# Ledger of designs, part 23: designed miniproteins, single chains, continued (3)

Each design is a single chain, and the fold is of that chain. pLDDT is the mean over its residues in the fold that is shown.

## One batch from the design tools (miniprotein)

Design m8820
Fold by ESMFold2-Fast:
Order: sequence, then C-alpha cells, then structure tokens
Structure m8820 (fold): chain A 56 residues (1-56)
Amino acid sequence: MTEEEKEELYELGVEAVKTKDEELLKKAEELIKKSYNFSEEQQKIFDKSLEELRKA
C-alpha cells in the first residue's frame, strides 16, 4: 500500500469506531498493525484516537 492508502485505512478504522462497530474496529486495527511497521508514535496516536472514540 502507498502512504496515502495507509492514511485512508487509518481513517476507515476511525470511522468504524464512530459507528461503534467493534468488529470492524478490531479488524482495521489488526490489519494496519500487521501490514505496516508503525512507528511507536503512530501506534500511540492511533490507539489513543480509538480509545477516545470508544469512550464517546
């Protein structure tokens, strides 16, 4: 995947959290982390965003 496709996949994961579809959220999270070598910073931002949306 290209850099922009990775970003779009991340946004898709956030969308899944907004709809509170836990299955889609977990699949997107796992797919992203398995398909890419996320930097420590990127992983923390991703997880933090998901946690905030889950709480909403």
Scores: mean pLDDT 66

Design m8821
Fold by ESMFold2-Fast:
Structure m8821 (fold): chain A 63 residues (1-63)
Amino acid sequence: MSEEQREALLKAGEEAYRKGTLLVIETGDVEAAKKIMEDALREAAKKLGISYEEAKKAMQEEA
C-alpha cells in the first residue's frame, strides 16, 4: 500500500487504541475496547481499499 494509506491506517489505529485503553481504565470493559479497535481497523481498511488482513499486518509491523 502507499505511504499515505499506511499513515492514515496507523493514525486511525492509534486513536482507536487510545480510546479503547482509556475505556478499559475507566470502566474495565475489555470487550467494548476490543470492539472499538477492531471496528476502527476494519473501517480504515475499507476506506483505504485494502483488506482487513493487510491492515492488521501493517499495524503489527509498526508495533
Scores: mean pLDDT 76

Design m8822
Fold by ESMFold2-Fast:
Structure m8822 (fold): chain A 62 residues (1-62)
Amino acid sequence: GHERADRATAGLAIGVQSGDEAALAVGRRLAEELGADVEKVLALIRQGNYAGAGALLDEAAR
């Protein structure tokens, strides 16, 4: 669970910071596979709250 959450967080963070649409798409897919609320995760990342985004993804990872 945690390893996949870390990977999703990294992909979304890179996508948001760099405008890398491919990284963003991979991060979104991984977050969706974990059952996370992708829009809430993205909002946290855009606010610079990477710890909160990671925690939300980790909570979704059963």
Scores: mean pLDDT 78

Design m8823
Fold by ESMFold2-Fast:
Structure m8823 (fold): chain A 60 residues (1-60)
Amino acid sequence: MTEIKVKTPSKELAEELAERLRKEYPDVEVEAEGDTVTLKSDGDVTTVIGLALRVIGESL
């Protein structure tokens, strides 16, 4: 099992990222707290990280 924490610039981005991850990867456990999104998966998280970086990049 892999656990990844993604820190975003804001709470709004963390919520947006969590919503997109839940929609695209329903088998991944996604939790958002403040500006941080926590992902838990027993599979490959590389694609999930790619989506996280894309959402954060859209705000820059």
Scores: mean pLDDT 72

Design m8824
Fold by ESMFold2-Fast:
Structure m8824 (fold): chain A 55 residues (1-55)
Amino acid sequence: SEEQREQILKNAEFAEKAYTDAAQRAIDAGDVETAQQILENGKKVAEELRKEAEA
């Protein structure tokens, strides 16, 4: 349904923010490699959620 699609897209946005915030904490701690992994994982999670919304 359209309501379910909107909720999934909203979940993707919240996921992106959570991963971005976590990556920033890693950067602040001087752990750039961990920050890169967090950002990559966040991108994959958001991409999968958006694909589900289009199905």
Scores: mean pLDDT 83

Design m8825
Fold by ESMFold2-Fast:
Structure m8825 (fold): chain A 63 residues (1-63)
Amino acid sequence: MSKLASQVVSEALLGVSAQLDGDLETAARHYERAAKLAEQMGDEDLAKKYRELARKLREQAAS
């Protein structure tokens, strides 16, 4: 497993943890980092999914 793949998982887990704590903005930032790392890994589909999650959480936080 590449270092990037491990970092994507770590950022995603931190995002889930923040989301469960109700910190939607912090969760969105972790998902954005996971997306960037997934893109660097060449996984555009995974990067898109994490960017969509981050956008949704930011919209919920703004409401």
Scores: mean pLDDT 83

Design m8827
Fold by ESMFold2-Fast:
Formats: sequence, C-alpha cells, structure tokens
Structure m8827 (fold): chain A 75 residues (1-75)
Amino acid sequence: GPHATRAAEGALAAARAGDGAGAASGGWEVKNYVHEEADERAIRLLEEAARAAREAGDTFGYQGVEAGLRAAKEA
C-alpha cells in the first residue's frame, strides 16, 4: 500500500545518500505497513535500496532493507 511504498522510497533515497540508519529505518518501517498481499512497487524499491547499500558497503543499511524486503515478499 501507499505507506509501504513511501517507506521503501525513503529507504532507497537514504541508501543512495549513504545514510545507513535511514535506509535501515525505512526497511523496517515497510514491515509495519505490509499487510495480506505483497506490494510489488515496495519490493522493487527495496531491491534497489539493497543494491545501493551493498555498493556503498553499508552493512547496517543493507540488513534493515533486507528485513523489510523479506517481510514484503512473504506477505
């Protein structure tokens, strides 16, 4: 839904800016807004955020984004 997508957009923006805490926070926030069905746009945004965090060497941001991505895919 729109809240999961907004959280995922925030995670991607933070990951691209090198803000590991922001990326992790956005990823964890997606877990709170993912309901009965996976949000395909949020999943795509979190996959991009995970890639950006890996490229930046941001382990903390990557872990939070991956947690959100896992929850979104399992919803």
Scores: mean pLDDT 75

Design m8828
Fold by ESMFold2-Fast:
Structure m8828 (fold): chain A 83 residues (1-83)
Amino acid sequence: SARAEAEELLAEAEKLAESEQTLENVREAGELAIRAVELDPSLADRAIAVLLKAMENAEELEAVLTAIGYVIRVIGLQLDHEL
């Protein structure tokens, strides 16, 4: 089901957010989170939490700004679904 696929994608994003927060890992976690929310918008809050964790653990400004960009995209997807 779409929900099961979305949960699996978000679980992978959560695992990446727990690892070393390189720009590559932040981008991969962000793309997985976006795909999960596109499949199931009800996961938006969890996706935002994952991205905020990645942002908090990022050492480089570019990685932090990239995570913020993904948070904004997730919020946009949630608002589009509700409005």
Scores: mean pLDDT 82

Design m8829
Fold by ESMFold2-Fast:
Formats: sequence, C-alpha cells, structure tokens
Structure m8829 (fold): chain A 60 residues (1-60)
Amino acid sequence: TAKEIAEEIKKFVEENKNLSIEEIEELLQKEFEEKIRKEVNADEGHEISLVALEKLESLY
C-alpha cells in the first residue's frame, strides 16, 4: 500500500510537472494527505514524503 501510494504520487508529479513546486505540493496535500493518514503508519508516511520530495527535486 505505501509503495502503491508512492508510485501514485510520482505519476501525479510527472503529470503536473508544468506547475510550480508550491502548486504541486498544495495539490499533493489535498489529494493524498487523508489517504496517507488512513492507510499508512508514521514510518511509512515519512518514507512516502521522502519519495515525493526526491521526485519534486528531480524536476527542478
């Protein structure tokens, strides 16, 4: 589940790479924050956040 959420986040970032980092971060919070909170523990959530950050950094 955590790996699936991380992959969904990567694809979401790729699909929205024309937006600013701030806009992508806001959209990620709206789309994934509740799902992450419900489906993963704190350690898994931290891992997912690192994957999202690494993907965002790769665009800029």
Scores: mean pLDDT 73

Design m8830
Fold by ESMFold2-Fast:
Structure m8830 (fold): chain A 61 residues (1-61)
Amino acid sequence: SSLVEKARKLLEEIKKNTDDPEIIAESEEALKLVEESEDVTKVVGGLLRLIGALLDIEIKK
């Protein structure tokens, strides 16, 4: 799925931009939701969580 690939790229960008283990762990859970869910709403929710984490990191720089 193209959404799974985009989610993986978002997690890699998060890992490049933060050393916070809680943010990394929450982002890994969000990626797992995107990879394992059959429900489009859960997949979108996981993707939005990854985008939100990356935006929070960028705003705090």
Scores: mean pLDDT 80

Design m8831
Fold by ESMFold2-Fast:
Structure m8831 (fold): chain A 78 residues (1-78)
Amino acid sequence: VEDAVVLAAPILEGGGPNPKELTFGIVLIFKEGTTKEQMEEAVKLFIERHKDYKLKSVEIDLEKRTAKITFEEKVNPA
């Protein structure tokens, strides 16, 4: 399968009211002509590679050819 990902940009959100909770995300930007199925597959692979993190949300925009994936870091409480 051709690599449909053009750019992966990290999103840093400062962890809300609890400094022990870190939220981070990634935006996958795909080439024009990438199908929804290819985008969903790329998102699934990213989630599988980051199973050590808690998945918070996934947003796929086919028109913009972007996928936003947000994770909550599993932080050691001590």
Scores: mean pLDDT 64

Design m8832
Fold by ESMFold2-Fast:
Structure m8832 (fold): chain A 72 residues (1-72)
Amino acid sequence: AAAALRAEAAALDEQYLADPNNKEVLRRALELGRRMAELALERNRPKLSEEELEELRKKLEEEVRKAEELIK
């Protein structure tokens, strides 16, 4: 699942490089990036403390917000 999402994100990055004006590709890549990060957090939940999970979620939210600002 995670590997397939990463491959799809990489393909979208290639599409963006071919057509940098395509904001739809950027939004799609952002959505997939968020899903990949969520899956990574869930997969590692048993290995992480609540504080560590909260820190990683906060970082994810900050990165997504920054990416959304760049897409605007």
Scores: mean pLDDT 72

Design m8833
Fold by ESMFold2-Fast:
Structure m8833 (fold): chain A 71 residues (1-71)
Amino acid sequence: SRLVLETIKKAEEAIELGKKLNNKKLIEVGEKALKEIEEALENKASMEELEELAKKLLKEIEEVEKEVKEE
C-alpha cells in the first residue's frame, strides 16, 4: 500500500524535523505513528485496516506540522 508507505515516510520526516527544531511534539507524533503501524503489522491487520490507520495517522502528523508552522 502506497498510503501506508507514505505515512511511514511522513512519520520519519516528522521525527527528523522535530530533532532539527528541538520540537518534542513533532518527534512524539512521528514515533506514535510508527509504533501504531508496527503494532498493526505484528497483529496481522488487513490491508484495509492498515490503510484506515495510515489515513488517521497521516492527518495527526499534518495537524502537528501545521501547528509548528504557525509558530
Scores: mean pLDDT 84

Design m8834
Fold by ESMFold2-Fast:
Structure m8834 (fold): chain A 75 residues (1-75)
Amino acid sequence: LTDDEKTAAIREITDAIVAGSSDPQAAAELAQRVSKALLDGNFEEAKRIVREAAEQGLISPEGAERILAVIDKAA
């Protein structure tokens, strides 16, 4: 991915996390963790973080599926 493509993907994923969460603070922290994994090129770690957040109820299962699809598209 180019820097522009990385930035666009990170914004899309971050927006999806925030939209899928009932807790803005927890969503922001989760978005930061996912963004770091994506910037490191660790897409599997980013997907793992999203799946764990869904299991903990931080994001909806439907929100998690959308976010995972965006990560897969960015990879």
Scores: mean pLDDT 76

Design m8835
Fold by ESMFold2-Fast:
Structure m8835 (fold): chain A 116 residues (1-116)
Amino acid sequence: SAARRALLEDLRAMVDAALATLATEPEEVAKHIFASVFLAILERLSRHDPALLERLLARLSEQSPELAALAQLIRDWLAGRATRADVADKILALSREDLVRVAELFRAALDEAIAA
């Protein structure tokens, strides 16, 4: 649908902005901005395309134990077993390289969904 395409394009623009922040800002500032943007992406996906979100979390969990832990914490938050702050804290604890990997994985999957 046109509404779904607009959502996916908006989310892709948010991912591109998060990637740019990770490349240009000092690490501590970049991580805080990334956490804010990424949580907003997760909230929009959980509300409008929960099936795509679960596919993204499944792909994320296959990357590394640290990213599998993040994916599980996101599932726990959305199920009411963890808080938004718990997810933010986990993101802040990840390396810049791991956050770039998360953003690139989301970007690729959003591009696939837009093309479909």
Scores: mean pLDDT 88

Design m8836
Fold by ESMFold2-Fast:
Structure m8836 (fold): chain A 58 residues (1-58)
Amino acid sequence: SLTPEQLKERIKELEKEVEELKEYLKSNPDMDPIKKAVVLARITVLESEISLLRKKLE
């Protein structure tokens, strides 16, 4: 179990990773469609984890 401080820090780390992945997609607009789908799936997983962690702070 994570403390509220650990949850907040983990959320920040995940939000930073999401931002970096979104910038990667923006910097590579002609990326292979399969590779793009994998990156988008990773963003979805990370955003889901952020949502679950935010719920624990309620």
Scores: mean pLDDT 87

Design m8837
Fold by ESMFold2-Fast:
Structure m8837 (fold): chain A 72 residues (1-72)
Amino acid sequence: SDADDQQAIQDVLALARKLGLSDEELELLRAALQEQAKKGITRRFAAALVPLLIAGVPVEEAIRLADQMVKP
């Protein structure tokens, strides 16, 4: 649902803030999550993205890797 997608986006951004990511990095994450929401795969993308962010993978690389993991 749209509410579940918005919650997944907010959860990722809250985690990123706790990890000390910059406002510019948060905007990149928001844009990437919103793009995946258009495809109906926000939660799958977030599930791939979160472990990469926790592991300290740079934001742009984490987005690229998570995108590759969720491609058909």
Scores: mean pLDDT 85

Design m8838
Fold by ESMFold2-Fast:
Structure m8838 (fold): chain A 77 residues (1-77)
Amino acid sequence: NLEKAKKMEALGKEYEKQGDYVTAGMAYHSAGEYYKKAGEYEKAAELYRRAADLLKPHSPALAERLEKKAEELQKKA
């Protein structure tokens, strides 16, 4: 669903501007999932990488999984 993806991406950008990197990372992760469901694999991969960068200090295992998912999606795009 592209509309939900865009909404989550916009929320991620807003929280990132406010310095709330954990909430921003979670919003980008949600946006990536919605872009993936919409078949937008390149955009989903970008958002997974952005979420991984922001979440890495708090959840390194989740960040690593998101980086790997982004690489797999990029190969399919």
Scores: mean pLDDT 83

Design m8839
Fold by ESMFold2-Fast:
Structure m8839 (fold): chain A 70 residues (1-70)
Amino acid sequence: KAVEYAEKAGEALAAGDIEKAEEYARKAEEAAGDDRALLAESLAELYRGAGDEEKAAGARELAAELRAAA
């Protein structure tokens, strides 16, 4: 499930395992399907919590575009 992969990515980031976090983030994106907007919003919150404002902003923008397209 996409949200579960996003949560695992967050856990890996908290543990300092950037490679594993990126792997789970990719799996979350691939698994999102119709939930891509929700996944993008969740990733934006995770990146903001981790202090990565650029990735957080990108994820928020993607979520807004996906919402507008639906």
Scores: mean pLDDT 70

Design m8840
Fold by ESMFold2-Fast:
Structure m8840 (fold): chain A 60 residues (1-60)
Amino acid sequence: LEEEIKKLEEELERLTEEEKRIVEELKADNSEEKLRRLMEVGVRIVELAVKLVVLKKELE
């Protein structure tokens, strides 16, 4: 359980850094491809954040 939480936190951190990179790229060039990728990363971040909250609640 703790190992699963750590893996999810690492994945969430990775996706958050990816999101930041895409946002900076969009400031320079607002391409449709980059916008689609930002939306996909955003959805994945929300999914992992929800799963992480549920697992952390189970540890309490």
Scores: mean pLDDT 79

Design m8841
Fold by ESMFold2-Fast:
Structure m8841 (fold): chain A 90 residues (1-90)
Amino acid sequence: SMSEIERVLIEGSDKASSLAIKLMDREKAEEVQRIISETQGKALSAIAKNDGEEALKYMEDGLAKLKEIGAPQEVIDVVEETIARIKELL
């Protein structure tokens, strides 16, 4: 259901953000958190429109940005796992 997809997205985003704070210096953690927050907002907007494919596209775009700025592998792994879980629910 879209409610379950929304929950998975929020839980995954919170976990990724918490890991960034734990693993990175403040300035870099803030940049990672900004990307996660922007990605979550776009994906939630797509979910509200019942468009799971658009939500996944925004999450894949966010993942690419996190990789580009050199986010820790632990953060990347959480985002990739969140995307995989959402794909299973679609």
Scores: mean pLDDT 89

Design m8842
Fold by ESMFold2-Fast:
Structure m8842 (fold): chain A 70 residues (1-70)
Amino acid sequence: SFLDELEKKLLERMKGKSIEEQNEIMKETFEEIEKRLDPKEAARYITVLGIRATGYMVQQEIDKRRAARA
């Protein structure tokens, strides 16, 4: 689906980046969505992608903390 393709591209761009760089990539992605989609669809896509991207970042932090304790 289009949402899954956007998620894949977003996560590929975020891979190996700092938290600051990941936040900038998310911002750029959301701005591009707002330019290309109608406001209702843009809001929905940004909300879902924001949740998924945040979940990815949180999981990376959890994995780092677990590795440090193993």
Scores: mean pLDDT 80

Design m8843
Fold by ESMFold2-Fast:
Structure m8843 (fold): chain A 62 residues (1-62)
Amino acid sequence: MSEEEKEKLKKEIENLGVRLVILKGEVDKAQALAKEGIEAVEKGDIEKAREIIEEMRKLLAE
């Protein structure tokens, strides 16, 4: 995976985490998901990173 793609995924996760805190007040859950997602990206576990992004998106949509 390219460094650019890693930065894009990390940026997406960080953005979703901030939005979850601001819009839903779910600080602990947002921080836990963001940390796990960023960790997955850094380890190259792209499938796990995508799963976390989808979970965060579902929480925002609700």
Scores: mean pLDDT 80

Design m8844
Fold by ESMFold2-Fast:
Structure m8844 (fold): chain A 73 residues (1-73)
Amino acid sequence: MELVEEGLRLLEEAVELARQGKFEEARRLIDEAMKLIEEALPSLSEEEKREVLERAKRLTDETDRVGVEVATA
């Protein structure tokens, strides 16, 4: 769970960086966060995997949404 918590925290930081227009740094954090989450997934129960993937999906979706808004504005 520690790797998952760190990964999710990095995704939250990536959202904030994207809001600041720092998309290069946000992308780096997303890559690092997903790496940590993927490494932890095989060690999690099916219940934990579903919860983690849903949370990660919401955070990455938020970062993508911010990026699209800035690009299309």
Scores: mean pLDDT 76

Design m8845
Fold by ESMFold2-Fast:
Structure m8845 (fold): chain A 77 residues (1-77)
Amino acid sequence: MNQKELDLVEQVAKAAAPFVTSEEAAIALTRLVNAVMKGDVEKAREAARRFGEIAGLSPEQTEELVELAVKAAEEIK
């Protein structure tokens, strides 16, 4: 990965990090980061929604994370 792609992954991780209060949320974040790193837009979207469910984000917070993850994955693709 180049530095710009790493910075995009870091932005997604930093947005999700405040909500990681359980082991399940940490695993879900790992799956989200992996999907973004691979540039897999659909898996990034699904992983972001799943993280929102596990971490207890509001619908608005979940959609913001989905948009951020999808944009990052599209840029890496």
Scores: mean pLDDT 84

Design m8846
Fold by ESMFold2-Fast:
Structure m8846 (fold): chain A 65 residues (1-65)
Amino acid sequence: SLKDEVLELIRQGKFDEAKELIEKILSSTSDEKEKEEFKNELLKELEKLPPSKEVNELRDYILSL
């Protein structure tokens, strides 16, 4: 699924590509509950990564949505 592709991009450190795909998924999703569940999954995946500027920037982006 596209959501699984986003999680794989995050694991690979491809944050710019992940961000573009996140925007596409959220713009095509009208259900607020599904959006919140997806955001929570993304935040949990980011928590598994070592702290970095790029991780913090992507987290801040997701929280701004």
Scores: mean pLDDT 83

Design m8847
Fold by ESMFold2-Fast:
Structure m8847 (fold): chain A 57 residues (1-57)
Amino acid sequence: MSIEEAYEKAIELAKEYLEQGNKELAAELLEIFYHKFGDKLSEEKKKELEELIEELK
């Protein structure tokens, strides 16, 4: 699985958590992904992830 595919799956799972009302789990998943793999993402996707995490705080 590429980093881009992993990113898309993380976003999909986070959206599922949000739809279920599990905002904290969604934020935690995205923060862990950002911390471990953020430097391997494109600048655009890294910024999108940062903005999404900030909105979930």
Scores: mean pLDDT 80

Design m8848
Fold by ESMFold2-Fast:
Structure m8848 (fold): chain A 99 residues (1-99)
Amino acid sequence: SHMEKVAEILLKFLREVGKILDEVKASSEDVARVIGLFLRAVGSILEGDYEGVKRDLEGAAETVIEAAKKYVDPETAQELSERVRKALEEALKEIDEIK
């Protein structure tokens, strides 16, 4: 149950990040790098390391923000950064509320 809830939160954040990567038409290399970070978060879930999950999601958010800046103008990059940070804050809050 607890593990399932954390996995659902992770999937929700991944879906929002995926939409952003698709909107900016990110390269397969940048998409693969982000997927790798989410796989690390899955590893943390399997180990019951929910603080590790939060760190992995923060790393994924930073990587997505940096990737987006390569593909769009600075104003759009700022808007996308705000979307990513809001989704991250919601995910971190939901994880903390389970604990």
Scores: mean pLDDT 85

Design m8849
Fold by ESMFold2-Fast:
Structure m8849 (fold): chain A 96 residues (1-96)
Amino acid sequence: MKYSKKEIEALIYASLTLMKASVYLLAAERAEKAGNLDEAIAALKEAVRVLEEGVEKLEKLYKEYPSKEIAEDLEVLKRLLEEARRRLAELEAQKA
């Protein structure tokens, strides 16, 4: 398959978004294990923000350049977003 410059840019953006979100998710896990609920919640909020922005932008790019690779990356980001939202809700409930 021929990749356009825009398709390559979309795949790079997805990869960078995934790496950034993964760092925040790991920070949240470490904070939670240490009993630092406020720090864990803050990290999960940042992970959710990064993933929401990533999904929105990548969905727009996918509509313009519908490739299998972009679709697969989009599904990975959506799955991580659902997990991050679930974990955030669980930790916020623990503080209530």
Scores: mean pLDDT 85

Design m8850
Fold by ESMFold2-Fast:
Structure m8850 (fold): chain A 61 residues (1-61)
Amino acid sequence: ATKEEAIELAEKLLEAILAGDEETAERLQNQLVGMAIEDPEAAKAAGEHLKKLLEEHGLKP
């Protein structure tokens, strides 16, 4: 489902951020932005999930 795909992208984005892979992080972030245009609700869920994960790791959202 689109919501599950958006959450999976958010998790991959976090992994790229933690690894310092700026190129992969930028690509995944752009994919999430594209998803927000097509399915704002799925993108909102992914964004909230990513924000929570970033806060748990002491990172700025």
Scores: mean pLDDT 76

Design m8851
Fold by ESMFold2-Fast:
Structure m8851 (fold): chain A 69 residues (1-69)
Amino acid sequence: MSAEAQKAYEAGDYKKAGEYLEKYGEETGSGEAYAVAAKYYEKAGDLEKAKELKEKARELGATKLAEEA
């Protein structure tokens, strides 16, 4: 998990935390990173972006984590 994403989350900047995890998912191809990014965008109130990232996480095989997100 990205340290930058954790730091942003702890600061209450959920949108920025989601952006860091989305970037990490792009860099690594991690469906888990996209699933967690979707949760953070949802906390930030960006439900449309959260839905997009949740779908991408499912495509990459993070089905169980994305469904719990």
Scores: mean pLDDT 75

Design m8852
Fold by ESMFold2-Fast:
Structure m8852 (fold): chain A 88 residues (1-88)
Amino acid sequence: SLEEKIRELEEEARKYQKLGDGQAQAGNRHIEATENSIKAASKDGSEAMRKSLAPQIKENQEVIQQILDDTAKKVAELEAEARKLREE
């Protein structure tokens, strides 16, 4: 039925959102661990350590943003398809 197709699309959207959120959370935990290492080094006066790790932090932030963007696109596509079916 139409209602079954709508439910399946909405469930798939929720599944993609959960997967994307989980991946982003894991990436953010990795960045936090790196920043904690920099914070420890900064107490010892090592500004050079912060500079050396900055590219890795930026790369990890960009990967997280890409995961969030890709997840949002997939969720939006599934939700748009469900919406079209609701309007029929």
Scores: mean pLDDT 83

Design m8853
Fold by ESMFold2-Fast:
Structure m8853 (fold): chain A 94 residues (1-94)
Amino acid sequence: HMEEEERKILEEARRLAEEGEKEIEENKEDLLKAFKIALETQREIAELLLKSKDEEIRADAERMLASIEKYTEEMLEKVRKLMEEKGLEPPPEP
C-alpha cells in the first residue's frame, strides 16, 4: 500500500525528531553541542522526507534543507560573536 509506505517515512521522521530532542536534553549544558544536534536532526529528517513519492512532501523537504543551511550559518556566526565577547576560543570551522 502506497499510503503505508508514506506513513512509514513519517513515523521514521518522528522517531528521529524524538531521538534528537532527547540528545539535546542530555547535552543542555553544552549549548553549542545542543544546537549542532538539533540542526543535524532536522537535516536527517529532511533527507528522509526527500525519499517520499509525494511531490509536495519532497518540495517541503527541499525548502526545509535550504532553511536549515541559512539558519545554521546565522546561528554559528551568532555563537562565534558571543564566544568572542566572553573571551572564549571560537569553535573550529567545519
Scores: mean pLDDT 71

Design m8854
Fold by ESMFold2-Fast:
Structure m8854 (fold): chain A 68 residues (1-68)
Amino acid sequence: MKKAEEYEERIKKDPDDAKAWRELGEELAKQGRLDEAIEYYRKAIALDPDDLEAKRNLAKVEEQKRAL
């Protein structure tokens, strides 16, 4: 997964980039790393509480984890 490295670099440069935290969470969820994805989505929501996409993705990943 090359995009995860890209988002990690964005976060290192600007740790308040809520979109980068959300996008990293999306890539981790695709890899099945659900716990890490949840933490990164929560970080994105803390930085931007109006990010409905991050909130939807968080709910989706939490549901996947409950199904396991």
Scores: mean pLDDT 79

Design m8855
Fold by ESMFold2-Fast:
Structure m8855 (fold): chain A 106 residues (1-106)
Amino acid sequence: MAGEAALRAGEAVAEGGLRAARAAEGPAGAAGGAAAAVAGAGAVAAGLIARRAGTAEAARRAGEEALASAEAMAAAGRRAGPAAGRAAEEGAERGRELAREALEAA
């Protein structure tokens, strides 16, 4: 269960990052949107590893990585413009909620 929660947290961050990338404006916005998408991808990767490992330690690490990725994704989205920033914050908040559940379950 904890590894599944960590993966769901990563997926939420990744969805936010992709929405931020789509809403990004201009060349500077494109860079910020790409960074947000990359942060989300990292969170998903950590979650997948935790799910495969099936250990509380792996789930805890993935939850911590999802929290860090949510913050990085939100910051990158804010640099990509107002619409991208809103999308990133929504995904980051959802990711943080799910990451806390993963950390509590581990």
Scores: mean pLDDT 80

Design m8856
Fold by ESMFold2-Fast:
Structure m8856 (fold): chain A 60 residues (1-60)
Amino acid sequence: SDAIRAEAAQLVEETAIAVSAGDIDTAREHLEKLRELAEVDPSLQPLVDAAETLVRAAER
């Protein structure tokens, strides 16, 4: 649905903001929420992959 897709896009942005702030725990929480949405709508998997890449880069 458009609502789920909009929420997923917001979660990617929130993950990027948290990573930029050095708040990896918050970034991981947003990523988990995004993964839950991808279970409902598998078309969101590229957004999960993008958010995972941001979190992994920040962990190095």
Scores: mean pLDDT 85

Design m8857
Fold by ESMFold2-Fast:
Structure m8857 (fold): chain A 91 residues (1-91)
Amino acid sequence: MKLPESVEKNLEELIEELEELVENSPQLSEEVKKEIREHLEKARKALKEGKYEEALEHLEEALKLLRKEGIDVTELETQLGVLQLALAVYK
């Protein structure tokens, strides 16, 4: 079944999209960028270890930090929600 591989790929793509958003957001202080990058690094590590729920939790925390700084992350939050539902249905 290819669903775990598809979820892994979509999580990796979401992490990459968030990394790009952080780099292209001059509104963010270096302290906030560091906190977000730490969550993204933890998400990458969890993903590599097959800990998909842990990866999702770190992505959710990164999105919360971005939203608190006034960055529109609605589309990314929707992508995360779809991935959370996929994991809930299949595990």
Scores: mean pLDDT 80

